# Designed miniproteins, single chains, continued (2): the designs that were tried, part 89

Each design is a single chain, and the fold is of that chain. pLDDT is the mean over its residues in the fold that is shown.

## One batch from the design tools (miniprotein)

Design m7083
Fold by ESMFold2-Fast:
Structure m7083 (fold): chain A 69 residues (1-69)
Amino acid sequence: SIVEKARELLSKLSPETREKIIQAVQDAKTLEELRAKLREILDTHAPNLSQEEKDELIDLVLELFEDTR
């Protein structure tokens, strides 16, 4: 499921990076704002993730964000 896949990718992140992502989801007013914030967080704070994993995580978070609105 999308939720399980997002959880697996999030588990690869430090607790601090996960908190930044949760905060971005709470603070973002639009999908575009959320995408930009997530990209910046992952590029800065998740150097251990591949670009493919970063892109997948961003897409999964955006899909979940859209589904909750």
Scores: mean pLDDT 78

Design m7084
Fold by ESMFold2-Fast:
Structure m7084 (fold): chain A 90 residues (1-90)
Amino acid sequence: MIEPSPEALRGAAGAYENAAKALEKGDVRTASIYTVAAMLLAAASGDQEVIDLVREGDRKIDSYVKEGKFDEAAKIARELAEQLRARAEA
């Protein structure tokens, strides 16, 4: 069984923390760069549950951003960062 890379999971978590900070400032461009980086790192982990988690999370972030709800989008990004760090430590 291919174990998910803890380093890739920690990298994705860091990307979401940076995305959350950008979203709190209304910087959608910077947030988009970090959410794309998080998706690529999740794919590199090889863990389908992580890939599905990030895919769903990115949809929620995009939905809130389209509504101008940047604080709600940032909250989702912070929650994803916490979940990915927890998975890296398991």
Scores: mean pLDDT 83

Design m7085
Fold by ESMFold2-Fast:
Structure m7085 (fold): chain A 75 residues (1-75)
Amino acid sequence: DKNTEVLITLLEGAKAVIEGDEEKVKEYKERLMEMLNLSEEEAEELIKQAVEGLKEHEKIVGKEEVKKYYEELKK
C-alpha cells in the first residue's frame, strides 16, 4: 500500500532527525520526494511536521507505544 509506505518513510525520516542521523534524513527525504513528487523543501517541511507530532505523542504515551505502532506498520 503506497499510503502505508509513505507513512513509514515519513516516520523513519522523523526518527532520523531526532537521532541526528543526517545520512538517513537525506535518504528518507529523497524517497518522499520520489513517492509524492515533492520538492526538497516540501519533503523537509513534511518531515519537520512529523518530528513535532512524534515528539508530542511521545510526551503523552511514551516512546515504547510510538515504537510499537511504528514496528507494526513495517509488517
Scores: mean pLDDT 73

Design m7086
Fold by ESMFold2-Fast:
Structure m7086 (fold): chain A 80 residues (1-80)
Amino acid sequence: ALSPAQLQALRMLDGLKKYDPEVYAIFKEVLKEELKKLGKPEPKSDEELKQALADLIENDPEVMREMMGKVWERIEELES
């Protein structure tokens, strides 16, 4: 079973993927860059991506929220 943090991360990713797969790809790039800044390795699989998001939600929820906000603003500016 998924933890509450993992469920939240999954819902966010599923939402992005469902509405715009291109946005999902951009989100993954932004997340990898933020993880690198935190000294974390780059996620190479869906499982690693979900675990990285869950970790941020649990340990650094403010950082995760800010990152999601940045992704969303960038996408709104790029897409009409």
Scores: mean pLDDT 73

Design m7087
Fold by ESMFold2-Fast:
Structure m7087 (fold): chain A 63 residues (1-63)
Amino acid sequence: TERRSAFARAELERLGLSQREFGERLGLSQATVSNMIRSGTLLPLLLELEVEEGMELIKEGLK
């Protein structure tokens, strides 16, 4: 949904990461990240990763 897309973009901005940089850190292409934002899928993924891995790991790259 559009609301989830907006929140996902805001979350990336809070992390100081572009969609491309975030994608590279997760091993995803920028196109994949952009598509997930449009489909409203990225926000649930971000929240799940935040809870399980911690926001710092997302910022530094998932391992």
Scores: mean pLDDT 64

Design m7088
Fold by ESMFold2-Fast:
Structure m7088 (fold): chain A 72 residues (1-72)
Amino acid sequence: SLEEKIKKAAIEAKRLYLEEGLSLDEAVKRAMEKYGVPEEYKEEVKKLAEELIKKVEENGSDDEGVRRVLAE
């Protein structure tokens, strides 16, 4: 479903941002292309990715994740 693809794109955008060091906009773009999410859902994917990033920061001593946010 489209909803499932949006969720998968948000999870992938979070990974690209935290682990690959991409900007949030670039991470969202690549994740949406990977899962075939239409561009009209870009803001929804971005909001979900931001929420997931914050959740990782709250639950893990993920210095690398915080460092990548600051390096942008």
Scores: mean pLDDT 75

Design m7089
Fold by ESMFold2-Fast:
Structure m7089 (fold): chain A 94 residues (1-94)
Amino acid sequence: MSPFEQAAEELVDHLRSLGLEEAAEELRETINRLVEAINAGDVRAATIEEFRLLALMSEVVLTMRRKGVPQEEIDEVVELFNRLFKELSELINS
């Protein structure tokens, strides 16, 4: 399992632990499409899925704020997304 896939699985598991099952499933599906696009050398498809990951982060943060989740827990989710984006950047530049 790549560091990117490990970071993705950690984030999926964390979102599930917070009861964000729909977001966790959307993340898993987006990661699968992104990995497929990268393996195919499809830069356009990979870029589209990267934008979907950014949109998903925003959606998750807004959903957590709407539910009244403490800022510290929101910050933990943002940190996991930032780690995912870092590992993605390293994967693409490999």
Scores: mean pLDDT 85

Design m7090
Fold by ESMFold2-Fast:
Structure m7090 (fold): chain A 82 residues (1-82)
Amino acid sequence: SEVTVSVTLPSGKVVEFTVKTSESLGEALLKLVDLASEYLSEEEKEKIREYAKTLEKVKAGDFSKEELENALNEAVKRALSL
C-alpha cells in the first residue's frame, strides 16, 4: 500500500508525494530529493542523500501517516542542520 505525505523544504516549498509501506525512510528521502530537485541546492541534495543512508533500515510501514510525515520532515531538518 501507499501513503501520501507532505514535506516542507528549506525554501518553504511543500512537496506532496507517495511512500510505499515496503520502502524505508531512506528510500523515501531519496525519492523526495529526485522529485524536489529544482527546489534544492546541490549541497542540500547531497546532505539529504547521505542522511538517507542512516535510515535505510527504518521501514515506512512501521509508521502511521502522521508519524511518517513527521519523521520525514525531521529527517530533512536534521540532514540540513535546521
Scores: mean pLDDT 86

Design m7091
Fold by ESMFold2-Fast:
Structure m7091 (fold): chain A 68 residues (1-68)
Amino acid sequence: MMEEIKKELIEKAKELAKLPTEEFNEKMNEVLEEILKKNPDLTAEQILELADAAIEEYQKAREELEKE
């Protein structure tokens, strides 16, 4: 379900946010590709909701990591 996918994506974004920007982009793209492949029935609206949630959590995690 969306909530489970969303939570998994957010947790992956948190882990990957500690990587250099280039590697983060590469790995995050792989994670998103995997999610889309496993859930081909996702609508554009559902994908947007997942992206919004991931972006918010990713930015929050990155901001906190940058303080360190």
Scores: mean pLDDT 72

Design m7092
Fold by ESMFold2-Fast:
Structure m7092 (fold): chain A 82 residues (1-82)
Amino acid sequence: MKVEIVLHPDGTAEIYVDGEKVATVSADEAERIGVRLVLEHGLLGVERSEPFTDEDGVTYQKVTITTGGGEIVVTRPLDVKY
């Protein structure tokens, strides 16, 4: 299973499972979901992409968390205060 969490600078998050959008939640709720999955399946590894900046000037980074149940990929804005 592959879970993708896209965090937005406005404090919202989109959750995708195996490429399908399943929910739009708060950033806090998305963090709780990610932590629960890591605790349930076990943490095997963490890898971070190089930062990238979009056309709106927001810098993002992808964090790939490998668990016993699959990957969690978090796309997060850098230097954003919620």
Scores: mean pLDDT 79

Design m7093
Fold by ESMFold2-Fast:
Structure m7093 (fold): chain A 106 residues (1-106)
Amino acid sequence: MPLPAELVERAREAERRLEADPDDPEARHELVLVAARAYLEQARAISPEIAAILERALREIEATPDPAEAEYILERALLEARALARQSPEVEERKAARLAELEARL
């Protein structure tokens, strides 16, 4: 999915800062914020339930000055989102497609 140009540029700038100083707390925090926003934009198009998880995580990330806490919040949210994604209709459609491929080979 195409990401807003603003998010792409902010991510690149944060990555450049981290290449120069891997422990730059402002760059680490900015990268987590940009990643959370990117995941949220994609989730809004696919699943309102996953979007709600990421919206909550984004608010918590914005509220903390600690980049390690921000990273933990995002990781926790992504794990919860993955659990919900496994139960999605898209998984059932993927299974049906694989069964159709097997039938075509018989």
Scores: mean pLDDT 74

Design m7094
Fold by ESMFold2-Fast:
Structure m7094 (fold): chain A 87 residues (1-87)
Amino acid sequence: SREEEERKRFEAMARALGDVMVLGVTDPSRRADALATLRSASKELVEEAGRIARERYPELAAEIEALTAEVVAHREAAEELGRRNEA
């Protein structure tokens, strides 16, 4: 069904973003690109990616959680500034 196909697509994207998070946490040379990719994604997708990544890599859970929180906070601040400047 359309719902099942959309859900599978979302899960695939979240898993791919989770892999980007792991690279950003474990490889300093990949960190800037990982952050740029994560900041361009939706909050929902970033949060789901962080959840999946923490499940797959429990040893990195704290670092992934911190990165997810930083990305979400950064986007919330950017959205607030955008709203203020829309007047």
Scores: mean pLDDT 79

Design m7095
Fold by ESMFold2-Fast:
Order: structure tokens, then sequence, then C-alpha cells
Structure m7095 (fold): chain A 55 residues (1-55)
């Protein structure tokens, strides 16, 4: 499932950044994660989509 793979990718990036929870995300982290998801999957995601995937 694309959503499941996207969530796994986001979680791996957060772990690589040393982030254990969504509450630790700053604006720069959100920008970086969105950019890496776009690079990996070839489409943009909104901040809302990113936060939904982390819930």
Amino acid sequence: MLQLRRRETIQRIMAALGLSSQAELNKSHIHLIRGLVQMDFGFEISKSTLLYDLA
C-alpha cells in the first residue's frame, strides 16, 4: 500500500534524524521530510498529510 510505504519512509527519516515523536518536529524537519518523500515517491505531500501519517 502506498500510504503504508509512505508512513514507513517518514518513520525511517525521523529515526535517522534522532526524532522519537511528532512533537519534536520543527518546520525545517517537516520541509526536509516532505522533500525526501517527493524524491522517493515522485509526488508532493502537504504538511497535513505528513502529520496524518505520523498519527
Scores: mean pLDDT 71

Design m7096
Fold by ESMFold2-Fast:
Structure m7096 (fold): chain A 63 residues (1-63)
Amino acid sequence: MEIEKILEEKYGKILEVKDTPGGKIFRLEPRDDVKDHIEELTPDYVATVRKTDDYVEVFVKPK
């Protein structure tokens, strides 16, 4: 998935990738610089970001 490469280049190491029927979930190390909307980096995908104290979770689905 092209978005996986984009996330690694922009935010660093991906800790976990989970496949779901609706899309993919990427888990990143905890950080504050991940935007709530990353469609500007991934125009072919819809990405929703959830930040927690332990990790950042990015849910990605095709448009």
Scores: mean pLDDT 71

Design m7097
Fold by ESMFold2-Fast:
Structure m7097 (fold): chain A 68 residues (1-68)
Amino acid sequence: KVEKLEEKAKEAEKQGLTNIADLLRKASDAYREGNESEAARYTMAAALQAVAEGKVDLAKEIVKAFNE
């Protein structure tokens, strides 16, 4: 949901993970616009980027935030 995605974006930004934070904000914006497909795409990209940077727990939290 939007609030959870924004919360994870702030957490990513605090860790210096700017690309992940930007993707999560795009996902949040897409959700507000009613574009669930685009929101899912950006959320998946953020989770994959988190895994690539060794942030596996963050990736799991991102996926959970999208599914809640």
Scores: mean pLDDT 82

Design m7098
Fold by ESMFold2-Fast:
Structure m7098 (fold): chain A 90 residues (1-90)
Amino acid sequence: MDNRIASLLTSASLTAIGDELDGKVKDEEKFKEMMEYLLKGIKAFQQGNYKEALEYLRKAAKAAEEAGLDETKKLLDDVAKLVEQKIKEQ
């Protein structure tokens, strides 16, 4: 498991939860969609399904943007880029 990817996934998850607790989420349905895609992406990554993980993380980043969560979106874009790099090295 890549420690940098794990760290960024944790940071994105905690930032998203913090934004929800602080009432910063502009679209609750998009926030829920983002969290569902993030969870699916994490599970796929842990199973070694990096292409599937990349697809879900990109969908989570788009849902974060639509929920108005710019920092969470940026963290999800950064982790997706690292997963894409890992695919290219396989």
Scores: mean pLDDT 83

Design m7099
Fold by ESMFold2-Fast:
Structure m7099 (fold): chain A 94 residues (1-94)
Amino acid sequence: GSDEEIEEGVEAFRELAKDPGIEVFQDGNVFTVLAKENEEAYKKLEEAVEVLKKVDAVEVEVNGNLVTITVKDTKEGKEKLLPEFKKIVEEYGT
């Protein structure tokens, strides 16, 4: 993906992580996003998923209020997305 799509994906993930109705977790290159039972949190999750699906360096899997974001084993994923997503989880995660 383009650098612009990567930047938009990072910001979408950051906005999710900042929300008190949303929990974010990291296991290596896999990031789990869980929306608590709240209509606004669900809408925010759906909006962010649409942005993240445009980022070629990630795979997004949706299962109701649970979203799994896998950072691909690409140069862009390893160098640009994985470090930024890790920082976001360290700053806003539980």
Scores: mean pLDDT 82

Design m7100
Fold by ESMFold2-Fast:
Structure m7100 (fold): chain A 77 residues (1-77)
Amino acid sequence: GRFPRSGDEFDWELLAIFLDIPAEEVRERLTPAQKERIVELMHKRLKELNKTSGKMTGEEIVREIREIAREAFEEVL
């Protein structure tokens, strides 16, 4: 069988943190395909954030990541 990478489990936990909902609710509300789509959208937007991240504080970066996660979640649902 295809071994799930540790990163796959970490994606669910990160989405829970950024969306401010319990990890169990993320797993219940999102199909694996929807999770993958959200992660792809976040990855694309995070590449743009990385172009300016060197001038941002850690708190500013976390805030931007949370907004990216929220927007991606709204677009997929």
Scores: mean pLDDT 69

Design m7101
Fold by ESMFold2-Fast:
Structure m7101 (fold): chain A 70 residues (1-70)
Amino acid sequence: SMAEFEAQVNALRQEILDLVRTEAGTKEANERVRELVAELRALLSKHLSEEQIRAILDELEREGVRLLTE
């Protein structure tokens, strides 16, 4: 369901934000954030448009998450 999808997306977002806030600047945290962002992108691309995906990722970047380029 859409509600289950939204809950899963919110859980991934929260895990990413918690890592950035508590462990920012370590190599291990940076690698884990990359993995979680990739998982989030893959999940979002199954159900959302490119515009909607961009909006969600832009929100994360505004919260201090560094997105991978290219």
Scores: mean pLDDT 74

Design m7102
Fold by ESMFold2-Fast:
Structure m7102 (fold): chain A 111 residues (1-111)
Amino acid sequence: DLEAIEKKKKEEEEAKKLSEEYAKKLKERVAEHPGEGATLEDYKLMLASILASEGKIELAEKIVNSNEEEIRELSKLDKSLQGFFDEFMERLRSLPPAREALERRRALEEL
């Protein structure tokens, strides 16, 4: 099925571009606010970048446009995210900014 293969390749390219855009925005925010610690926006951009890289474009866009309560609710509906949101936010608040960015990425990559 040649048409299905071409469609999948286009979707994968779009997912990669979106993931790279979210990662760039996160990098720019970390550079602008190196001493402020993690924010909800930093968490949203990191999670959205990872989800987009996995082809979950619609979920990534929802997370970027969601407030804290909406992200908490989405985490309850997705079993892979259930229970991680509150623990992740608590961990991020306790870590130095540079170390936090690395641990955040590793924890989300294991979802």
Scores: mean pLDDT 65

Design m7103
Fold by ESMFold2-Fast:
Structure m7103 (fold): chain A 85 residues (1-85)
Amino acid sequence: SREDEIAERTRKEGLELVKQKKYEEARKLRVESAEELLRLYKERGVAPLEAEMMEKAVELLKSNDDPEEVVARFREEAERLRAEE
């Protein structure tokens, strides 16, 4: 599928950027690919909660240079959404 092609391309290019120690470019690539995948999933009509979780993940990746802080904020957001279930 097109999603599989995007994921495969992102993984390969991301690994090459990490090998070159271009961590900021690797994060930018992940954000761009996540946004493209989110767009495709919305076009297919995914469940609202799943779309919301993906949107939150993309925003966390965009707003933060620290992977540990991104993971912490994602965990906090996931706990918040679970509480609203």
Scores: mean pLDDT 66

Design m7104
Fold by ESMFold2-Fast:
Structure m7104 (fold): chain A 76 residues (1-76)
Amino acid sequence: STLSVEQIREIGRRAAARVPAHAEEIRALTRAVAAGDAEAHAALVERLAAELSDEERAAVVGAIQEAGREVVAEAA
């Protein structure tokens, strides 16, 4: 099932706490997803891919994935 706006925001909060150095980028990504703004999300992903190292990008993606897994598990 599709994630609710509240679940997307919660994922952003937890992911930002895991990687404080990239908290604003994580919040911007989850805000775009919560708004259904695919163009803003794609633009942010491209910008972060250009600005972040491979390790930093993996840390951000990993934090979002871990937070997403936890929020989905807690909703079940």
Scores: mean pLDDT 82

Design m7105
Fold by ESMFold2-Fast:
Structure m7105 (fold): chain A 63 residues (1-63)
Amino acid sequence: MKISKEDQENIKKAVDKVKETEALLERYKAIDPNKAVSYEKELEKQRKELDELVKKTIENINK
């Protein structure tokens, strides 16, 4: 049980970034589908970053 408040905040920030990009993606799908594809790729990148943060947190617990 070593998930600190700082780790929780970092994960929350990453989740918030994903949500912001999802909102931008939905907006651009309606007005510029080509830019929507760029946001989709950015969203995939952000999700990978979130996965890495979670893995790092689990590694720190397991040691």
Scores: mean pLDDT 78

Design m7106
Fold by ESMFold2-Fast:
Structure m7106 (fold): chain A 72 residues (1-72)
Amino acid sequence: SLVGESIDDFLADLSEEARETLMTLLGLRPEDRTFDEDHVRRLRQLQGMMGLPEDGVADAATRAALRRAFAG
């Protein structure tokens, strides 16, 4: 689970366009520093849309899929 993990670290290897898109999709606000349960619920929905297990874990497969899906 991503709960308590750093949002900045999660977004660090993504393009600016991908960061903006993911912040919108996950409901992240500029003041949010770490993931909460609502953010992780939205990540599970996104994992399902990408054909991945809806476990809310930012594993290598999830991170690779996000980079591919939202590469600008």
Scores: mean pLDDT 78

Design m7107
Fold by ESMFold2-Fast:
Structure m7107 (fold): chain A 90 residues (1-90)
Amino acid sequence: IPEDSEEAKELLRRAEELYRAGDLEGAVRLLKEAAELGSPGAAYGLATLAYHHYGEELGEEAREAHRALLEGNVEEAIRLALEMAERILK
């Protein structure tokens, strides 16, 4: 499994802090930045968050992103995660 960069890991850590504080939008913004760096962990985090909190609108895209990660298709997972983040943040 491709590993996250140190910059992406710091963004993931901060996103988790915001998520635990109930700041879903703040968490999504930091996860989007990490995904733009190519982070598989950010793609997983965005898909998981979208599935649990935006399942009516984004549940299918979240499932596709999780499946892409399981298949080792990190590029597709990141593409889907970034699309979901844009829909959440608009």
Scores: mean pLDDT 84

Design m7108
Fold by ESMFold2-Fast:
Structure m7108 (fold): chain A 85 residues (1-85)
Amino acid sequence: MSPTEQAIFQAVLGALSRNGGRLSSAELRALQRELARRLGVSVSTVSAVIRKMVKEGRLVREVTASGEVIYRANLEKLAEEGRES
């Protein structure tokens, strides 16, 4: 895995932990822009890494009853990866 992908992964996990394991779509977009600026990469690069995390099941995308999109950490998969990493 690239150092950039790992940095994005750790930052997303940190943000999720700080927000009780949840990020709204707006919070995730704000985080993507901040990480892009901090790491010197495009927002598209950060977005691609996050999309990969959702595809791999590291993040779960949910739609609430009110129609709000929320992202959650898959704690089972992250605990498994944390032990192996």
Scores: mean pLDDT 76

Design m7109
Fold by ESMFold2-Fast:
Structure m7109 (fold): chain A 99 residues (1-99)
Amino acid sequence: SIKELVEKYKEEIREEMERLGLPKELQDIILTAFDSAVEIVPELSEEELERLKKIALEGARRIAEALEKGEREAALAAVGTALRLIGEAIQLRLERERK
């Protein structure tokens, strides 16, 4: 089930963010953006969901690197990752409407 895969990937993203030591508020930004991205795209394929997971995980690593520079830099990186997730979802939605 795609719903079970969404919950599994969301948990994998959460666990990686916790492992990297991201503050809870930044974790919530990424997880909320992931949830929103999933809701934007009807009938997500496993490949498309994997792409969203990859964006979130790469974003989590960049946020961790930004934390070394400061909390503001980390917050900006988190917002940037959220916007990338939403942007990818919008692009996938547009491809669905074109078909």
Scores: mean pLDDT 87

Design m7110
Fold by ESMFold2-Fast:
Structure m7110 (fold): chain A 103 residues (1-103)
Amino acid sequence: SKKMITFNSEEEALLYITSQLDSDDANIILNARKNKTYTPAALLSFLLKISGESLPDNPELLTFPIELPEVDLSGYTGNQIVKELVDIDVDLGVEALKRAVFA
């Protein structure tokens, strides 16, 4: 079974991610969040997907505190992570809209 980590805030999750990256890559992720390029729910969904876990039924509602499997992000670039976060955030919005319209 995978080792688990608890995040009490978005700041803890961002620190966990950015601590595994070079400063330039870390700054790409932090600047994208400052500019609201992705949501905290997208960040948590990304960590679940990288860990190989399934998303919950309403992943757009993912928030803190949360317990997630540990992941190794040392092989990623900041641009790769931000692209995945944006793609996830779009998917979360589309699926939430489908549930609201076709419920």
Scores: mean pLDDT 86

Design m7111
Fold by ESMFold2-Fast:
Structure m7111 (fold): chain A 94 residues (1-94)
Amino acid sequence: SLVEELARMLFLRFVPDGKRLRLEDLTDEQLQALANQYARIRNLPLPQSLEETRALVRELIAEIDKNGDGAITMEEFIAYLEEELAKQLKKRLE
């Protein structure tokens, strides 16, 4: 899947060793980018502070984190993006 390949490339950009993505391992720029995208997808206000940015990224990680360990795997990340794409396509068709 093109979505799977893009998701893998994005995950490896955040997590070069391919293991787990954690909030504390992200740069401020990566946090801002993820928070802004999540806010747009959920129709939420864009974060106005680093605290709000971290809160949105924590919420995103919680949505992806199927096992509740506070970190996301590549497999969980791919599954989330594929599910999100399916939801967005359904919304546009309905």
Scores: mean pLDDT 78

Design m7112
Fold by ESMFold2-Fast:
Structure m7112 (fold): chain A 73 residues (1-73)
Amino acid sequence: IEESLRQLRIENAEWIINSDPEATAEVEKSKSVEELKKIIYKALKRRGGLSDEQAEEIAELTAKALEEKRKKA
């Protein structure tokens, strides 16, 4: 249950990034998980609806998931 909710949050954040051309371009240029986290955090904050703490937590989870996907691509 917790794993499914975590995966859902990551998928939603990835969708937000993919629908944001600026964030997508920055992700392509990023070279570290920390850079990915900052880019995702900015995208989540631009979309709104999240506290700073929520955006930071989701950004960290999503950055790690995207780094794993980059190794497969």
Scores: mean pLDDT 75

Design m7113
Fold by ESMFold2-Fast:
Structure m7113 (fold): chain A 110 residues (1-110)
Amino acid sequence: MRILLVAPSSMSDDQMKKIADTLSKKLNAKVYTYKEPDFDESNPQERQEGFDELVRKITEYKPDAILGLGNNTWGREMGVLSGIPTVRVKSTDIDEIIDAARKLIEKVKK
């Protein structure tokens, strides 16, 4: 099982790594990470470039599921566009993130 973790730009690299490592160990899954870039909201080109990078990462990693964290909508948008099973977790609580990821995996397994 391959999971893509999409984190908001406000999340630290250390926090994202801890979440990814915990998910990998608890779910016996290969976890890839993508953090939404910190961009100028008044510049739509910067937002589009970040989104295009996420598309490239999905093509490279070929995830079986996408897990979006916090208020980040890019994970959800990618799920809709790619047809990959996706869930968004508004909480940054690791236990809630693990529970959501486990439920997502069960949906993928039938």
Scores: mean pLDDT 76

Design m7114
Fold by ESMFold2-Fast:
Structure m7114 (fold): chain A 86 residues (1-86)
Amino acid sequence: SARAEAIRAETLRRLSQEAAKLMRTVGASDEEKIEAAAEKGRELARQLARDLGITDPAKIAHLEEVGEQSGRQLMQRMLDIERNSQ
């Protein structure tokens, strides 16, 4: 549905925004930023499940795992881009 698509798009926008904030954390290591982004991905996936009305614990757990991996991968890519930018 159009509403579900809009909710998913908003979740991705929020993840990108939160990852950008984590990139600017003073004193945090790359590993700490990656783990923080992974946890933020899990939190946003849990919120997405609530917003979509998903109540199946197995589906919620799967979404949390996907969100964790997405957050981790996004931060890793952002750090890689920063290192390779001239």
Scores: mean pLDDT 86

Design m7115
Fold by ESMFold2-Fast:
Structure m7115 (fold): chain A 68 residues (1-68)
Amino acid sequence: SEDARLEAEIERLLAELRATDPNDLERIGELMARIMGLIREITDEALRTRMADRVTAALLEWEARRAA
C-alpha cells in the first residue's frame, strides 16, 4: 500500500537523521522537512500518529546528542 511505502521511507530517513552530525543543522532541517512532508501524506490515522511519535523520539535523541 501507499502508506506502507511512506512508512518505509520515513524509517529510512529517521535512520539517516540518527547517522547525521547533530550540529549539521542544515542537513537535519532538510531531513525533518522531508519526513514531515511524508507523514502528511499518510491516510491511516493510527500509522500517522505512530510515525509522529517516532519523529518526536528522534528529535529528543538529536537534542541530547547536540547538548553532549
Scores: mean pLDDT 88

Design m7116
Fold by ESMFold2-Fast:
Structure m7116 (fold): chain A 95 residues (1-95)
Amino acid sequence: QKEFDLGVADIAIAVALQGIKNGDYEGAKKLAEFVIEKFKDVPEAVARAYYVLGLAYDKLGKKEEAIKWYERSAEIAKDVNPELAEEARQKIEEL
């Protein structure tokens, strides 16, 4: 069950990241918000979804909002996905 649920989160995040590459920032935000709401008790999925929100706001030129979401991603990711935490911190430094 948990493995199946994580597969749905992985697909949603992958589609959101592809949306960001294609300029669909609003679609990416909706997919990230879906993951946050449905997988709120899964820190790894939530951290990845926060990172997607950071990317979407960054591409929309909303620097302050992007930093907020990258910081939240890094805070959760540090214990469950250290590589993602490093990526989020690097994004904050570049902004």
Scores: mean pLDDT 85

Design m7117
Fold by ESMFold2-Fast:
Structure m7117 (fold): chain A 99 residues (1-99)
Amino acid sequence: GTVEITVPDMTAPAGTDVTVTVTATNTGDKAATVKVTVRNAKTGELVGEASATVAPGETKTISVTLKNLKAGEVYIVEARAYVDGRLVSSASGTLRVVG
């Protein structure tokens, strides 16, 4: 698609602040809005979110900092790119919290 998104699979220790990083490259000719959400895989609870505008030809890093994560939990990191309010691409990864 016109926006390429990379969401890595991650592991992180419990009891620390965790920064999830998503990379988006806009190869199109229009600005894109990239929205990142982090949800508990079991409950669906939203625990973090961020958004950024990615200009045509731009590669941008979008970061979400998460706090108070518990050992044994798994989170789904999803990034969605929109152009003119329309979803043009999405990617997901997992964050596993280890004790």
Scores: mean pLDDT 88

